# Designed miniproteins, single chains, part 49

Each design is a single chain, and the fold is of that chain. pLDDT is the mean over its residues in the fold that is shown.

## One batch from the design tools (miniprotein)

Design m1688
Fold by ESMFold2-Fast:
Structure m1688 (fold): chain A 59 residues (1-59)
Amino acid sequence: QPPVVDLRGASLEEARRIGRAVAEALKAQGYTQPPIVRADESSKEAAELVREEVERALA
């Protein structure tokens, strides 16, 4: 089951840390599915950054 990443209220620095950790964990486990990312209006850019990091790692 894909992990849920809640980025509501997260800073860009927190998003970078979370994105790297999630990407590494998914790659290590051989996951082919992207995580479910939750964001609000204040963390929209953070959510995009996390998605890009995970997509790049799974490519």
Scores: mean pLDDT 75

Design m1689
Fold by ESMFold2-Fast:
Structure m1689 (fold): chain A 104 residues (1-104)
Amino acid sequence: KPAELQSLRELLEKPELSDEEIKVALEGIEALIEYLKATGKTVSQETYDLLTSFLNSLPEKYAEEREKLLAKLEEVKGSDDTSSLLDLTAGVLALMAAVARSTP
C-alpha cells in the first residue's frame, strides 16, 4: 500500500525495492507506455535509459515481465520531454491512460 503512494520516479531511483514496490513500478511503466501510445507521445533518451536501467536491474524471477516491457518501451522511444510523467503514481498513470484511450 505505501508503494501505491510513491511516484514512479521515486520507485525507479530506489537502490533496493520490495516485491510489492517492484510490482507497482512495473504496473506504472506499463501504464506510462499505454498513455504515450494513446496520445502519440514518446520518451526522451534520458527517460528511456532510466527505464531500461531499472528493468535490467530486476531479479531473474521478473525476466518475462522485463522482456515484455523492454519490447513495448522500444515502441515509444523518441525525443519528447515527458519526464514529468515519472513524478506521477502508477494509479494516476493508469487513470490517464484509460482517459486518453476513451477520448477521440
Scores: mean pLDDT 84

Design m1690
Fold by ESMFold2-Fast:
Structure m1690 (fold): chain A 73 residues (1-73)
Amino acid sequence: SVPPSRELSDEEFAELLKTYELVGRSVGESRSDTVPPDSTLYALDANGLLTKIETRSTPDGVTTTTVSVYRPV
């Protein structure tokens, strides 16, 4: 089983990012009749990987999700 991730605040993410580097980014799109609100989630996993998930939605029900993964330098 994958260890649970801890959610971070914007400030905690910005501080950790000073000692981390980007190692991967993916962008996905989905369509739904339920439009989620725009959000940004930051998480630190038990292996020390830092993840940023950005969700942006249009009124047409298209949601773009950008996932960026960082590791310690």
Scores: mean pLDDT 77

Design m1691
Fold by ESMFold2-Fast:
Structure m1691 (fold): chain A 75 residues (1-75)
Amino acid sequence: KYTLTPEELEEARAVLERIRKREQENYDKILKEMTPEQKKAFEKLRKKREDYWRTINSDLLKQLEAAEAARAAAA
């Protein structure tokens, strides 16, 4: 199993945040031109993609979640 340094975890978080921002900007542009019916269908597809991404990146997500839990417990 992989082990990330605090610096690598921070970089991974920043990269994920940047990707999410770009995806949100793209979604906002697309959604602006969609009908309400199309928006609902698109949101369902987006959710399926998110679930797939979460499955593929489960180890990374668990490590990030564990780091957050440790931070919260230490506070």
Scores: mean pLDDT 72

Design m1692
Fold by ESMFold2-Fast:
Structure m1692 (fold): chain A 103 residues (1-103)
Amino acid sequence: ELVASITVEAAAGEVLTVTVKNLGSAALTDVGVALRDAAGTLQALRYADSIPAGGSATFELTAPAAGTYTVVVSANAAAVGEVLEMTVTTAAGETQTAVSTAG
């Protein structure tokens, strides 16, 4: 399983744009993107059944209140060495990127 996480600060009602790229050679399956608050409480959840090799999926997560959030992506990889990249973009255009590799 591939897991990547990014910590981000958001304003109340802010839409965070999350782009997940499959940089590997095989499809990623059961792709989930979760928004958790500072207490670890799930605030939003988005799914994609698969992201093909070299493909990407974009998700929008809305922060219900101002605060610090963790964006977590998880996916199933078919093979060792598959790579997932997650980029979180704030409404102000600030970006953070995290990479996970299947080992």
Scores: mean pLDDT 82

Design m1693
Fold by ESMFold2-Fast:
Structure m1693 (fold): chain A 71 residues (1-71)
Amino acid sequence: SRQDELDLLKRELVDKVVELGRENGLSREQVQEIVMAGVNTINDAWDAGLSIEEIRKKGLETIEKKLKELK
């Protein structure tokens, strides 16, 4: 279902942020901040009726922006 695709996307996003956090030497708190921002972006995009591909794009953009701010 579309809900199952959303749940998978959220897990993929969290796993990606954890991996990027290790690669960039981020603290647990910084990783949590990025995860929360990404999940919030995904939820907002889902509520706005966007496609899974558009939601993925917005989630990744939020992660990239937050990572850049912490660099």
Scores: mean pLDDT 85

Design m1694
Fold by ESMFold2-Fast:
Structure m1694 (fold): chain A 81 residues (1-81)
Amino acid sequence: SELEKKIEELKKKMDIYKNTYDAGQKDLERVKKLAEEAEKAGDPRAEHYRQGAENIEKGVETAKKNYDKYKKQADELEKLR
């Protein structure tokens, strides 16, 4: 019961970071496209969009790191079943 509850808590944390990662990846692709279109059009906002993409990418990396951390913890507890 206690072991199962800890695994469930870790899986919920994994779901949160997976959702953050998936949403962030979609935002990253959209902002990268905006940067590319702005560059092609000579729009001075191109640099702003590139910086935005870099910030989103860092958030995506953090979400993946947290997902992997909790996945490893959950996998270790699953071995105790």
Scores: mean pLDDT 89

Design m1695
Fold by ESMFold2-Fast:
Structure m1695 (fold): chain A 73 residues (1-73)
Amino acid sequence: SRGEELRKEVVEVTNKAMEALKNRDVESARALIERLDELRAEAKSLGDKVTEQEIENLIELLRARLEALEKEL
């Protein structure tokens, strides 16, 4: 189902964003966070409030880590 595909993509994109942050790749991390925001909008369109909230929480976590990394550069 699209919901299963969406959830799988959220995991894959989140893992890539965390790897980009670990590698200090600010540009890739930013692009991957933007992709999560698109997936959040899709979850909202599907009426999947649980997945939407999970993605929002992931975006907030990743943005906080990106901001911390940008201050160290």
Scores: mean pLDDT 88

Design m1696
Fold by ESMFold2-Fast:
Structure m1696 (fold): chain A 59 residues (1-59)
Amino acid sequence: MSEVSKKFLEVFKEKAKEVKNENDLKVLETSLEYAKLYYPEIVEEVEELVKKVKEKLEE
């Protein structure tokens, strides 16, 4: 894993904790699409984080 993709993942984890509504989730999903294009090595971890956020919002 490169230093850049590692930093992206750390920032993504912090932003995932701040998601409060469906609009915030949509922004997070846009960041996942960016990761799919530029950081394929972290996509699995990023997808797992998005999945957990979705589960938390579906109370």
Scores: mean pLDDT 79

Design m1697
Fold by ESMFold2-Fast:
Structure m1697 (fold): chain A 112 residues (1-112)
Amino acid sequence: SKRELEILLQDMQDLLSALQAAVQANDLRQALRLTRQAVTVLGTSARVLEKAGLKDEARQLTSLRSQLEALAQQLEDAIRQGDFDEARRLAQQAVSTIQEAVSVIQKALEKL
């Protein structure tokens, strides 16, 4: 439903703001946790779009979810190894990926 997608957009925007704040504070564990939460919200958003018949946008969100899952794993590995420069780079890449996901959801809402 349009209302369900509006709620998911707000959840993604809140996660984006929190992730940006975590990156700015150099809180890489918080950045990892928020990136994993974004993966979950993206999975739900893709299913909502699929049911609404917005298959192209659903595929875009599924691709972005897979990218975030890979980034979360790489970020966890970088933190574990003490490679904090790589961890910061990966967290910034997660921010960019979530920004793209927000844009896809906004465009999908315009079609509903």
Scores: mean pLDDT 91

Design m1698
Fold by ESMFold2-Fast:
Structure m1698 (fold): chain A 73 residues (1-73)
Amino acid sequence: MEEVINELKKRRDELNKEAKALQEKLDSGEMTPEQKEKLRKVNSEYEEIEKHLKTIEEEDMEIAKQQEAVRMA
């Protein structure tokens, strides 16, 4: 599980860097239609990874809550 989380975080960071570089080009008005499409794909992948990481975090928090409840009982 930790390996999967680490891979997702690395991919997220890579996509974030690509998105920022493309966003700067968009802001300067120098973007081609192909670069705009790439930005859309990068943002889409970033959102999917963020959603996946959030799901894993929520599952881990639920497990932690269950462990705490058992400990308090």
Scores: mean pLDDT 77

Design m1699
Fold by ESMFold2-Fast:
Structure m1699 (fold): chain A 100 residues (1-100)
Amino acid sequence: SLIEELKKLAEEAVAKVPPERRDAFQQAFDRIIKLIEEKKYDEAFEVLQALLDSVTDPELREILIEFAKKLAEILKKHYPGDPRVEEFIKKLNEYIEKKK
């Protein structure tokens, strides 16, 4: 299921985060997943964008970028041709590209 794949993705991402920051990242990822479950894609994008903007560490930034890319792939797989999902993925890709 979509939510099971997203929860696994979040677990894998949190495992790569330093122990002292894992709770904060887990809470942020749980919020993003909940918003996606509720189909609140614009709000989910805002949370992910704020999380990416809050991180100055290159290593943590890379973990978040990888999370965002895999999140987009999972959503595209489960909702092929949904315009709201396509817009969400487009916004994510544009945001990530600007941060390179």
Scores: mean pLDDT 85

Design m1700
Fold by ESMFold2-Fast:
Structure m1700 (fold): chain A 61 residues (1-61)
Amino acid sequence: SIAEEAKKKTASDFEVGDKVLTLNGYTGTVAEIVNDNLIVLQFEDGTKMGLTPQDIAEKVE
């Protein structure tokens, strides 16, 4: 059983419509979940960016 590494974030930790804060300090909304390692965020200026769940610091309300 390999359970000693810190659990990495996956796309399953997020849902389409979640508002999130990235590690770079930007706020965006989850627009699409492509797979467990790729999420597309839409930022308030209309920009979309593909990134990994690990690039997301936390969900915001």
Scores: mean pLDDT 73

Design m1701
Fold by ESMFold2-Fast:
Structure m1701 (fold): chain A 105 residues (1-105)
Amino acid sequence: DADREEAIKEAEKALEHIKKAKEAVEKGDTESALKHLDEAIEHLIRAASHAVSAGDFDAAAELFKAIDHVEKAKEAVEKGDTESALRHLDEAIEYIKKAIELLKK
């Protein structure tokens, strides 16, 4: 299923951007962190769109939960709340991993 394959690919790209955002947050690089979080949101939106096109509404729901946590992490970064930002990014990673497992079935 091409839509499932594209959803997985976009979700994996989002994970790489979240990983880079976590590194930037830990280094206090706010500008780099926000840039990578914006890229992660764009890739998660594309992943969710492909999941919906594949008829996998459970995977899409997990991806939308991941987007919510990335947006909360972005708000925490803007406020200088490093601990909250990292916690929300870890939650986003878990939701993305759940979505990928659903898409691989």
Scores: mean pLDDT 92

Design m1702
Fold by ESMFold2-Fast:
Structure m1702 (fold): chain A 88 residues (1-88)
Amino acid sequence: SDNEQAVRQVLQTLLDEARKRLSEMTPEEQAILAQAQQALEAGDLESAAALVRELMRRGVISMDVLFQALSSLSEEQALYVHRFLFVK
């Protein structure tokens, strides 16, 4: 679905931005990033979203990066992705 594709796109964007900061991350944060990427590639969007939330809680992924990723989506898709990430 378009909404599932939007979730995949946002999660991938957030993980790509986290990877740019890999050298600044703890080994635990690097392991969470690797698990999130593996979950996303396996199509396990719920696990990928939970792991991305953990990286955001730890300050690895900023809210600004999320808002930028959401700004490229339609209002319906942005709302769906936001709910998928935070209302679970």
Scores: mean pLDDT 86

Design m1703
Fold by ESMFold2-Fast:
Structure m1703 (fold): chain A 76 residues (1-76)
Amino acid sequence: LIEEIKNMSTAEANEYLRSKGEPRSLSEIAKEAGVSQSAVRTAVKIAKAMDLAKEGKLSMEEVKKAFGEELKKLIA
């Protein structure tokens, strides 16, 4: 699960966004927000990990261990 999320492609990230009702692509969101495409892709990975945690498929400890540094960068 965590490895699959970490290795998520741009195409998979775009599919996740569309599954949540977001019509914009990852690159469009990055342009509008003034951030890198890599930052948006990281945010999508974290969002998917959080979805799996809500479903009971991952613990919050696993999410923090896998994305702790990325989470710090997103809030800085």
Scores: mean pLDDT 75

Design m1704
Fold by ESMFold2-Fast:
Structure m1704 (fold): chain A 81 residues (1-81)
Amino acid sequence: DALQYGQNIRDTDHKRMQQIQTKISNYNTMIRVSNNPHLLNDNEKKVMDDISRRYRQLGRSYTPQEFDDFMSLVNKTYQES
C-alpha cells in the first residue's frame, strides 16, 4: 500500500545517506591518519600510503578489497588510540 511504499523509499534513502556519510568519514579518517603517521606502525603506514595514493590518483571509489584493507587499518588505529 501507499504507506509501506513510502516507508520503503525512506529506508532506502536512509541507507544511501549512511553510505555517503561513511565514505566521507572514511576519507576524512584517511587524511587525519596520513597527517598523523605516529598513530601507525611502519607496516600500517605503508598500507595507508598505498591506499591513499591509489584513491587520489585514480579518483575512484575503493574496490571491495581496498575498502576492507582500509577499514582494517581504521579499526586498528582507533583501538590503539
Scores: mean pLDDT 57

Design m1705
Fold by ESMFold2-Fast:
Structure m1705 (fold): chain A 65 residues (1-65)
Amino acid sequence: SMMDQQLAEKAKQLVLDLVGEENVGSVEVLVEDGLVSVRVRGKDGKVTAEHQKAAIKAANEVMKE
């Protein structure tokens, strides 16, 4: 759980760095068996291509050993 929390916090920081806090309404990070999935939405609840790119990049970066 501590490792999962560290991965989640790192992924969230990467998303905020990539798209900016003003463009982020929510970030959901799921960690299962070392696999990380990230979902990002704008403040209007919509998911744009930039949100999807940031989510994928953040997940990939935190899964690097």
Scores: mean pLDDT 80

Design m1706
Fold by ESMFold2-Fast:
Structure m1706 (fold): chain A 84 residues (1-84)
Amino acid sequence: SMEDINREMAEQAYLNFQAMLESTDVRRSEHAFISGLMTLVEDELTREQLKVVAQGIDREISIEEDPDVKERLTKRRAEIEKRI
């Protein structure tokens, strides 16, 4: 079903995101791409998984140099916090 596909997509995205957080060699473009995939599946994530996503966004904010991107990440972080 569509619900099953969404759940499988969420689980795969989460595993990729967790692997990204554990890597020291991930390029900014790859980090941004994987983080973007997480936004598409946030509704299917558990509270515990959302906490890991929030931690990842905090790391993105800390290394981001573009103030417009940093502002968007900060707003996304706040929206995730409401769901934890």
Scores: mean pLDDT 70

Design m1707
Fold by ESMFold2-Fast:
Structure m1707 (fold): chain A 104 residues (1-104)
Amino acid sequence: MTREELREYVDELTELLTELEKKLMENKASGEVILDVATMHALLLGLEVLLLTEAPEDEIVERAIKQLEKMLELLEQIRQKEPSISDLVDQLQEKIREIKEKLS
């Protein structure tokens, strides 16, 4: 996997996360759920910033895996609190698992 491929994955995840946020706001989800989404945006921004550094690729990959694992945990919490968006959660979780497999 290259830095460019990881950047493309971050962009794809950001688009899916934005769709999830929009749907949650339309469904009047709790502030706690919206905060979980904001936390995931912060994790993706952290990856974008890291990709702009001269950090070794192995360090970037290790950080990416940890952040993606944290996103999977937050998505599962969102599913439990708002079952109506489970299809979007499933899409996002599947994309994250695919990215993690390519990073391994």
Scores: mean pLDDT 83

Design m1708
Fold by ESMFold2-Fast:
Structure m1708 (fold): chain A 90 residues (1-90)
Amino acid sequence: MQDNIQSALVNSDNLSSLANQYLSNMQQAINDGDSQSTQDYGNQAVGQFGGQGTSLSLADPSLSQQYQQQSDQQSQQVLTDTQNSVLSNQ
């Protein structure tokens, strides 16, 4: 039980860090006019948010709802940024 909570928290921090890295790479791809890389990094960031929510739900249900709302908001933002980049670069 305690190990599962610690694993979920560490995984949460690692997944958030990785998602932020993908968002940073996506922003660089937008600046470079690379629509393909922008889509790839955006999709990877969205995937990381979903995985993190699942991990929290299994280890600590009390945190899962709050994280799911946060991840949904960030996923929507990433999709909007990806779509705007595709429209501006294609």
Scores: mean pLDDT 56

Design m1709
Fold by ESMFold2-Fast:
Structure m1709 (fold): chain A 79 residues (1-79)
Amino acid sequence: SDRALSVYFRALSASGLARDTASQLTDKKKAEELLKLGDETLSLGTLAYHSQSDEKIEEALKKIDETEKAVKEAREEEK
């Protein structure tokens, strides 16, 4: 349960960062892609928390990593 809860909070954080970063972007297509990643991350994190499944936890962690990378890349492109 602690692991699933940790993943859920990390998914919330990553989703929030994606939404915040997307709101700062001038490129609407990149903003939409980042918002979609954030929403998918939150959905998977929520499923991992409710299911307590190792498979769902791993799926959520992978999507969190993808979202965090996309946020970093988006911020670097604006420099």
Scores: mean pLDDT 84

Design m1710
Fold by ESMFold2-Fast:
Structure m1710 (fold): chain A 91 residues (1-91)
Amino acid sequence: MEEELERVLRELSEELERILKPLVEELRKEGITDPEEIVERLRRLLEELRERGADEALLRFFELVLRGWLTRDEAERARLEAEIRELAEKV
């Protein structure tokens, strides 16, 4: 069970990174470097996931992963990773 959950979370994290990193990079090329603005620009993608029946824990996980990639603060990143891990136990 634990190993199955870790595999699913790893695959989900890798898939989200594969999808989101190119989008974040394009926004940064346009001069959009503020994490809040990047999240807002990608909110439409989160709404689409919600419409497809994604639960709130999965949507929160998505937002935390995105914020983690955007932060340059090691302490903030560690905090976000801890919150992601806690949500992972509930998904």
Scores: mean pLDDT 64

Design m1711
Fold by ESMFold2-Fast:
Structure m1711 (fold): chain A 61 residues (1-61)
Amino acid sequence: SAVERARAGAAGVVEYVKASSLSEAEKQAIVDAFPAALRALGVPEEEIPALVEELRKQVLG
């Protein structure tokens, strides 16, 4: 499903962020760009806030 693909993509982003010495501003930019990426993948609007919050918690702590 689009949600499963989005979660797999988010996991890859989290691994990249944890392996990289990114600033808080760069991490925030990744989180801020995520809704547009989810829409492009065809994720339903009702699922987007939960997926964004999951990524935010993993990336920003």
Scores: mean pLDDT 83

Design m1712
Fold by ESMFold2-Fast:
Structure m1712 (fold): chain A 74 residues (1-74)
Amino acid sequence: SPLEEARRRVEEIVGRTLTELQRLRDEGASPEELLAVIERGKRELERLKAEHPEVGPLVDEYLAMLDSLAAAIR
C-alpha cells in the first residue's frame, strides 16, 4: 500500500541518518559535521511528509527526535 511504502521510506531515511551519525561520532567528527547530517535527514523527512501527508505524525515524531539529538550536540 502507499502508506506501507511511505512508512518504509521514513524508516530508511531515519536509519541512514542515525548510521551516518554513529559513523561520524566514531571518527571524531566536529559538531558542525554531525549537525549537517541531522539537517539533511530533517530535510528529506520534511519532503517525504509533503509528498505523503499520511505519514505526517510518524515524520513529526522522528523530526522531534532529531531536534533532541541536535540540541545535545549544540
Scores: mean pLDDT 88

Design m1713
Fold by ESMFold2-Fast:
Structure m1713 (fold): chain A 77 residues (1-77)
Amino acid sequence: SAREKAILILEGLEYALENVDELTVRMLLQGALAEAKRLLPPRLYEEFAAVVERILSEDDREKRIELVKKAKEQIRQ
C-alpha cells in the first residue's frame, strides 16, 4: 500500500539519522522527498513533506529521530 511505502521511506530516514553524517542526512532527506512525490498520493505526500520539513528545521538529533518515529505511527493509522 502507499502507507507501507511511506513507512519504508521513513525507516530509511530513521536509520540515516542514527548512522550517517549531517551532509549525507541532508542529501537523503531531499532524496526521500523526491521518492515520496513519485510513489505516494498527493495528500499523503503533503503529510510526508511536512514531516521532512520539520526534521530539516530541527537541530537536535534525538528530536529528529522522535519526529520520524511519530510520523511512522501516524501513517500506520
Scores: mean pLDDT 80

Design m1714
Fold by ESMFold2-Fast:
Structure m1714 (fold): chain A 96 residues (1-96)
Amino acid sequence: MQEELWEQVLEELRKAAEAIKAGKLEEAEEYLEKARELWEQLDPEYARERLDAIYARHLARNPARTEVALAEALAEYYELPEELKEWLLELARANE
């Protein structure tokens, strides 16, 4: 189910964060790649609904409507380490 895919994305992101903290950059890169592949498998409507909920919370605080604002909302919502936050921001900027 889509919910399971979303949970897997979050799990891989958490593993990446742990690898970064341990200085295992190669493992972190593998986990980030897996998270990206799983996110691409999500149904667009489901992914949109999850991101819309996070984005709406962020927009109440920040009125910017950009991919960067959405990435910031994701990082804040899941309390991501700075390294993962930077990765999401880079990904968002590449799609502008």
Scores: mean pLDDT 64

Design m1715
Fold by ESMFold2-Fast:
Structure m1715 (fold): chain A 86 residues (1-86)
Amino acid sequence: SSEVEKLKKELEELLEKAREAIEAGDLETAWRLVQEAARVVKKLYDLEGDSPEVEELEKRVKEALMRVMAAMDAAGRTAPALKLPN
């Protein structure tokens, strides 16, 4: 559906902006972008179910989350509490 394609594009944009924010040292923005990416991938899961494509996108979001947490730790900052979709 067009909604699925829109969400997929939104997810890719969110992950790209998160990488840019990490590179810029804007870790608060990076954290928020990754949280939004997690919401988008959850919505994709709700619409399409657990497909190989959704699984790959979930993995990318998890990797981005771990990267921003590691960057925050390296900067001497505590990552805020995160509410991830189950």
Scores: mean pLDDT 80

Design m1716
Fold by ESMFold2-Fast:
Structure m1716 (fold): chain A 87 residues (1-87)
Amino acid sequence: VDFVLEEIRKAGLKKLLELAERLLAAAAPEDREDVATLLRNAAKAELEGIKKAAELFIRAAEALVAGRYEEASRLAIEGLNEYNKAS
């Protein structure tokens, strides 16, 4: 989890770092690794300029933290599809 925050910090993604710190702190312990994975995917998409994928991964992480598991899963899949389409 801490390594994801360090990756985002080193990437210079200040707004995503602030959001990631908040989301990881709010996440249930059992969901933290999944939230961290979504935030890492968002950071990678943002660095590659695939803004739609980054937005979808962020929304998936927010939904997961809120306990909206079905929405989180759908948004994560949409994010991955947008990422693959742009790559």
Scores: mean pLDDT 85

Design m1717
Fold by ESMFold2-Fast:
Parts: sequence; C-alpha cells; structure tokens
Structure m1717 (fold): chain A 94 residues (1-94)
Amino acid sequence: SLMDEVIETLEELIEKSTIPEVKKALQALLDELKSNRDAPERELLRTARLLLQLLIKSLEEMLPSASPEDKEEIEKVIKALRELLARVDAALAA
C-alpha cells in the first residue's frame, strides 16, 4: 500500500540521517503514522499530508543556519519528503 511505502521511506531517511534534530522529527512523524495504522487509509493519508507539509516547512527553516554538509543532507530529506507528499496528494485526489 502507499502508506507502507511512506513508512518504509521514512524508516530509510531516519537510518541515513546524521542530524539529531532531523532524525527526531522524522521519528516523531513515523511514530504518529504507526500509532494510527488501524485508521482507514484515506484518514491516514490526510494525516500524512498534514504532517509531511509541517515537517518540510520545519526543515526549510533549518536551512539558513545549517552547515554546508547539513544543508546537503536536509535538502535531500526535503526532496524525498516532497516526493512522498506528491504521491499522497495524487492518492487523495483520486
């Protein structure tokens, strides 16, 4: 399912992340989605959409103060989250 792919992608991003604040934010999103896993998929996708949008904004706010190495990692995470958001938006539009 799309939610299984969202969860797997978040787990991969957490494993690859070296920035504690980014890792913690990704983990919080993952925990929220897992705790609501028994909800209807459409409700889960709406929750995922909202939380992905909020996380992307938080990460974008970190960019101006980040080191060049941290900026590269944060930008890669933002890109992956935007790709997930696009897939969630497409599923909700159907």
Scores: mean pLDDT 87

Design m1718
Fold by ESMFold2-Fast:
Structure m1718 (fold): chain A 71 residues (1-71)
Amino acid sequence: MTFEEIVEQVIEEAKKALPILEEIEKRAASEVPESNRESVEVTFRILEAVKNKDYKEVEKIVKEMVEKMLK
């Protein structure tokens, strides 16, 4: 997969999550272990960027995540 395909996939998944965003936020606040909080924060940053149609911010976040995975 190209980097662009990964970004499109992330945007598509985020768009599916937007209708239930409030429910996800409430569950994350009460049920997410502290060890996963950073991953949850990244997910909410992506969702906020997609909500605002800031696809450049989504690309930046995905690039940072991919760089972390390659280390």
Scores: mean pLDDT 70

Design m1719
Fold by ESMFold2-Fast:
Structure m1719 (fold): chain A 68 residues (1-68)
Amino acid sequence: MREEILAGIDAYGTDERVSRNGAAARYTLALFDRLGGRLERARRTLEGLARSEDPEIAAAAREELARL
């Protein structure tokens, strides 16, 4: 399920606008992984998001990484 959602977001995120929306969705999924105790999965997703073109998402991802 989670992997299927991420794959769908990746396939959908070929456009710059859609890619930004996909990053926000991945951030939300990483928070769910963290809350569910899947800290390694959350960390991997957040590491990718910390390099996002959206500075707000990148900053939020770095903040969450610092809390892991």
Scores: mean pLDDT 69

Design m1720
Fold by ESMFold2-Fast:
Structure m1720 (fold): chain A 91 residues (1-91)
Amino acid sequence: NPAEELRRRAEKKIEELKKKLLEEHKDDERMRKAIERAAEDVRKEIDDLIEQAIQNQEVINQEVIDGVLESLPTRFDMELSVALAELEREE
């Protein structure tokens, strides 16, 4: 099932990106909270994308899977910036 493959591979890649960033920022609680939020937000983006494709009976092929996975570092960086800005406003 291509949708299940995309979800599984995306989750693995998101977790790898998250773990790398958490190790780099282990002593920064604010950054760690932002990383956790960013990871969750990226997961929701991918889940929403997959759910919409399933509901619309759209074909998820290998090129779509590869393209989504390639976009994950950029999506994570953008969501991390958003999460950091939100945490700054929670003071």
Scores: mean pLDDT 84

Design m1721
Fold by ESMFold2-Fast:
Structure m1721 (fold): chain A 76 residues (1-76)
Amino acid sequence: LPSDEELAALFKEIADLALKNVREAVEKLKERAKELGLSPKELEKRMKEATIKVDGESGKLAVEFLDEIKKRHGIE
């Protein structure tokens, strides 16, 4: 598995992409999960946990913001 710092960096890349194009963000998540031998849901969980661990309160806010974007677009 990638380090917590690498997972947090990947989360930021995917979150930034989701603001511009949610479909591309979902596709990138699926591609990276496949490369790592994880399901997209498992990778998302690990990235969220790593982001909170690395960035603390800022990371928690970023996770909550991405969850809000997903909810608005009907993505589970």
Scores: mean pLDDT 80

Design m1722
Fold by ESMFold2-Fast:
Structure m1722 (fold): chain A 68 residues (1-68)
Amino acid sequence: GAAAERARLEAELDRLEREAVRAYLEGDFDTMVALARRIAELRVQLGVPEEEARRMLESVEATAARER
């Protein structure tokens, strides 16, 4: 049902966010950006406005560009 689908997406989001933090700490900015794109897609599926999800992704991409 919808509740089970939402719980699955929220669990995936949590896992990907943890993986993105690990990538950042390891200096793997390419992996961090790839994970941030997946996170943005999941946020839209969870009802986050596309503009908000895009802005959050842009923030991660800007961080990666500065750290490279």
Scores: mean pLDDT 85

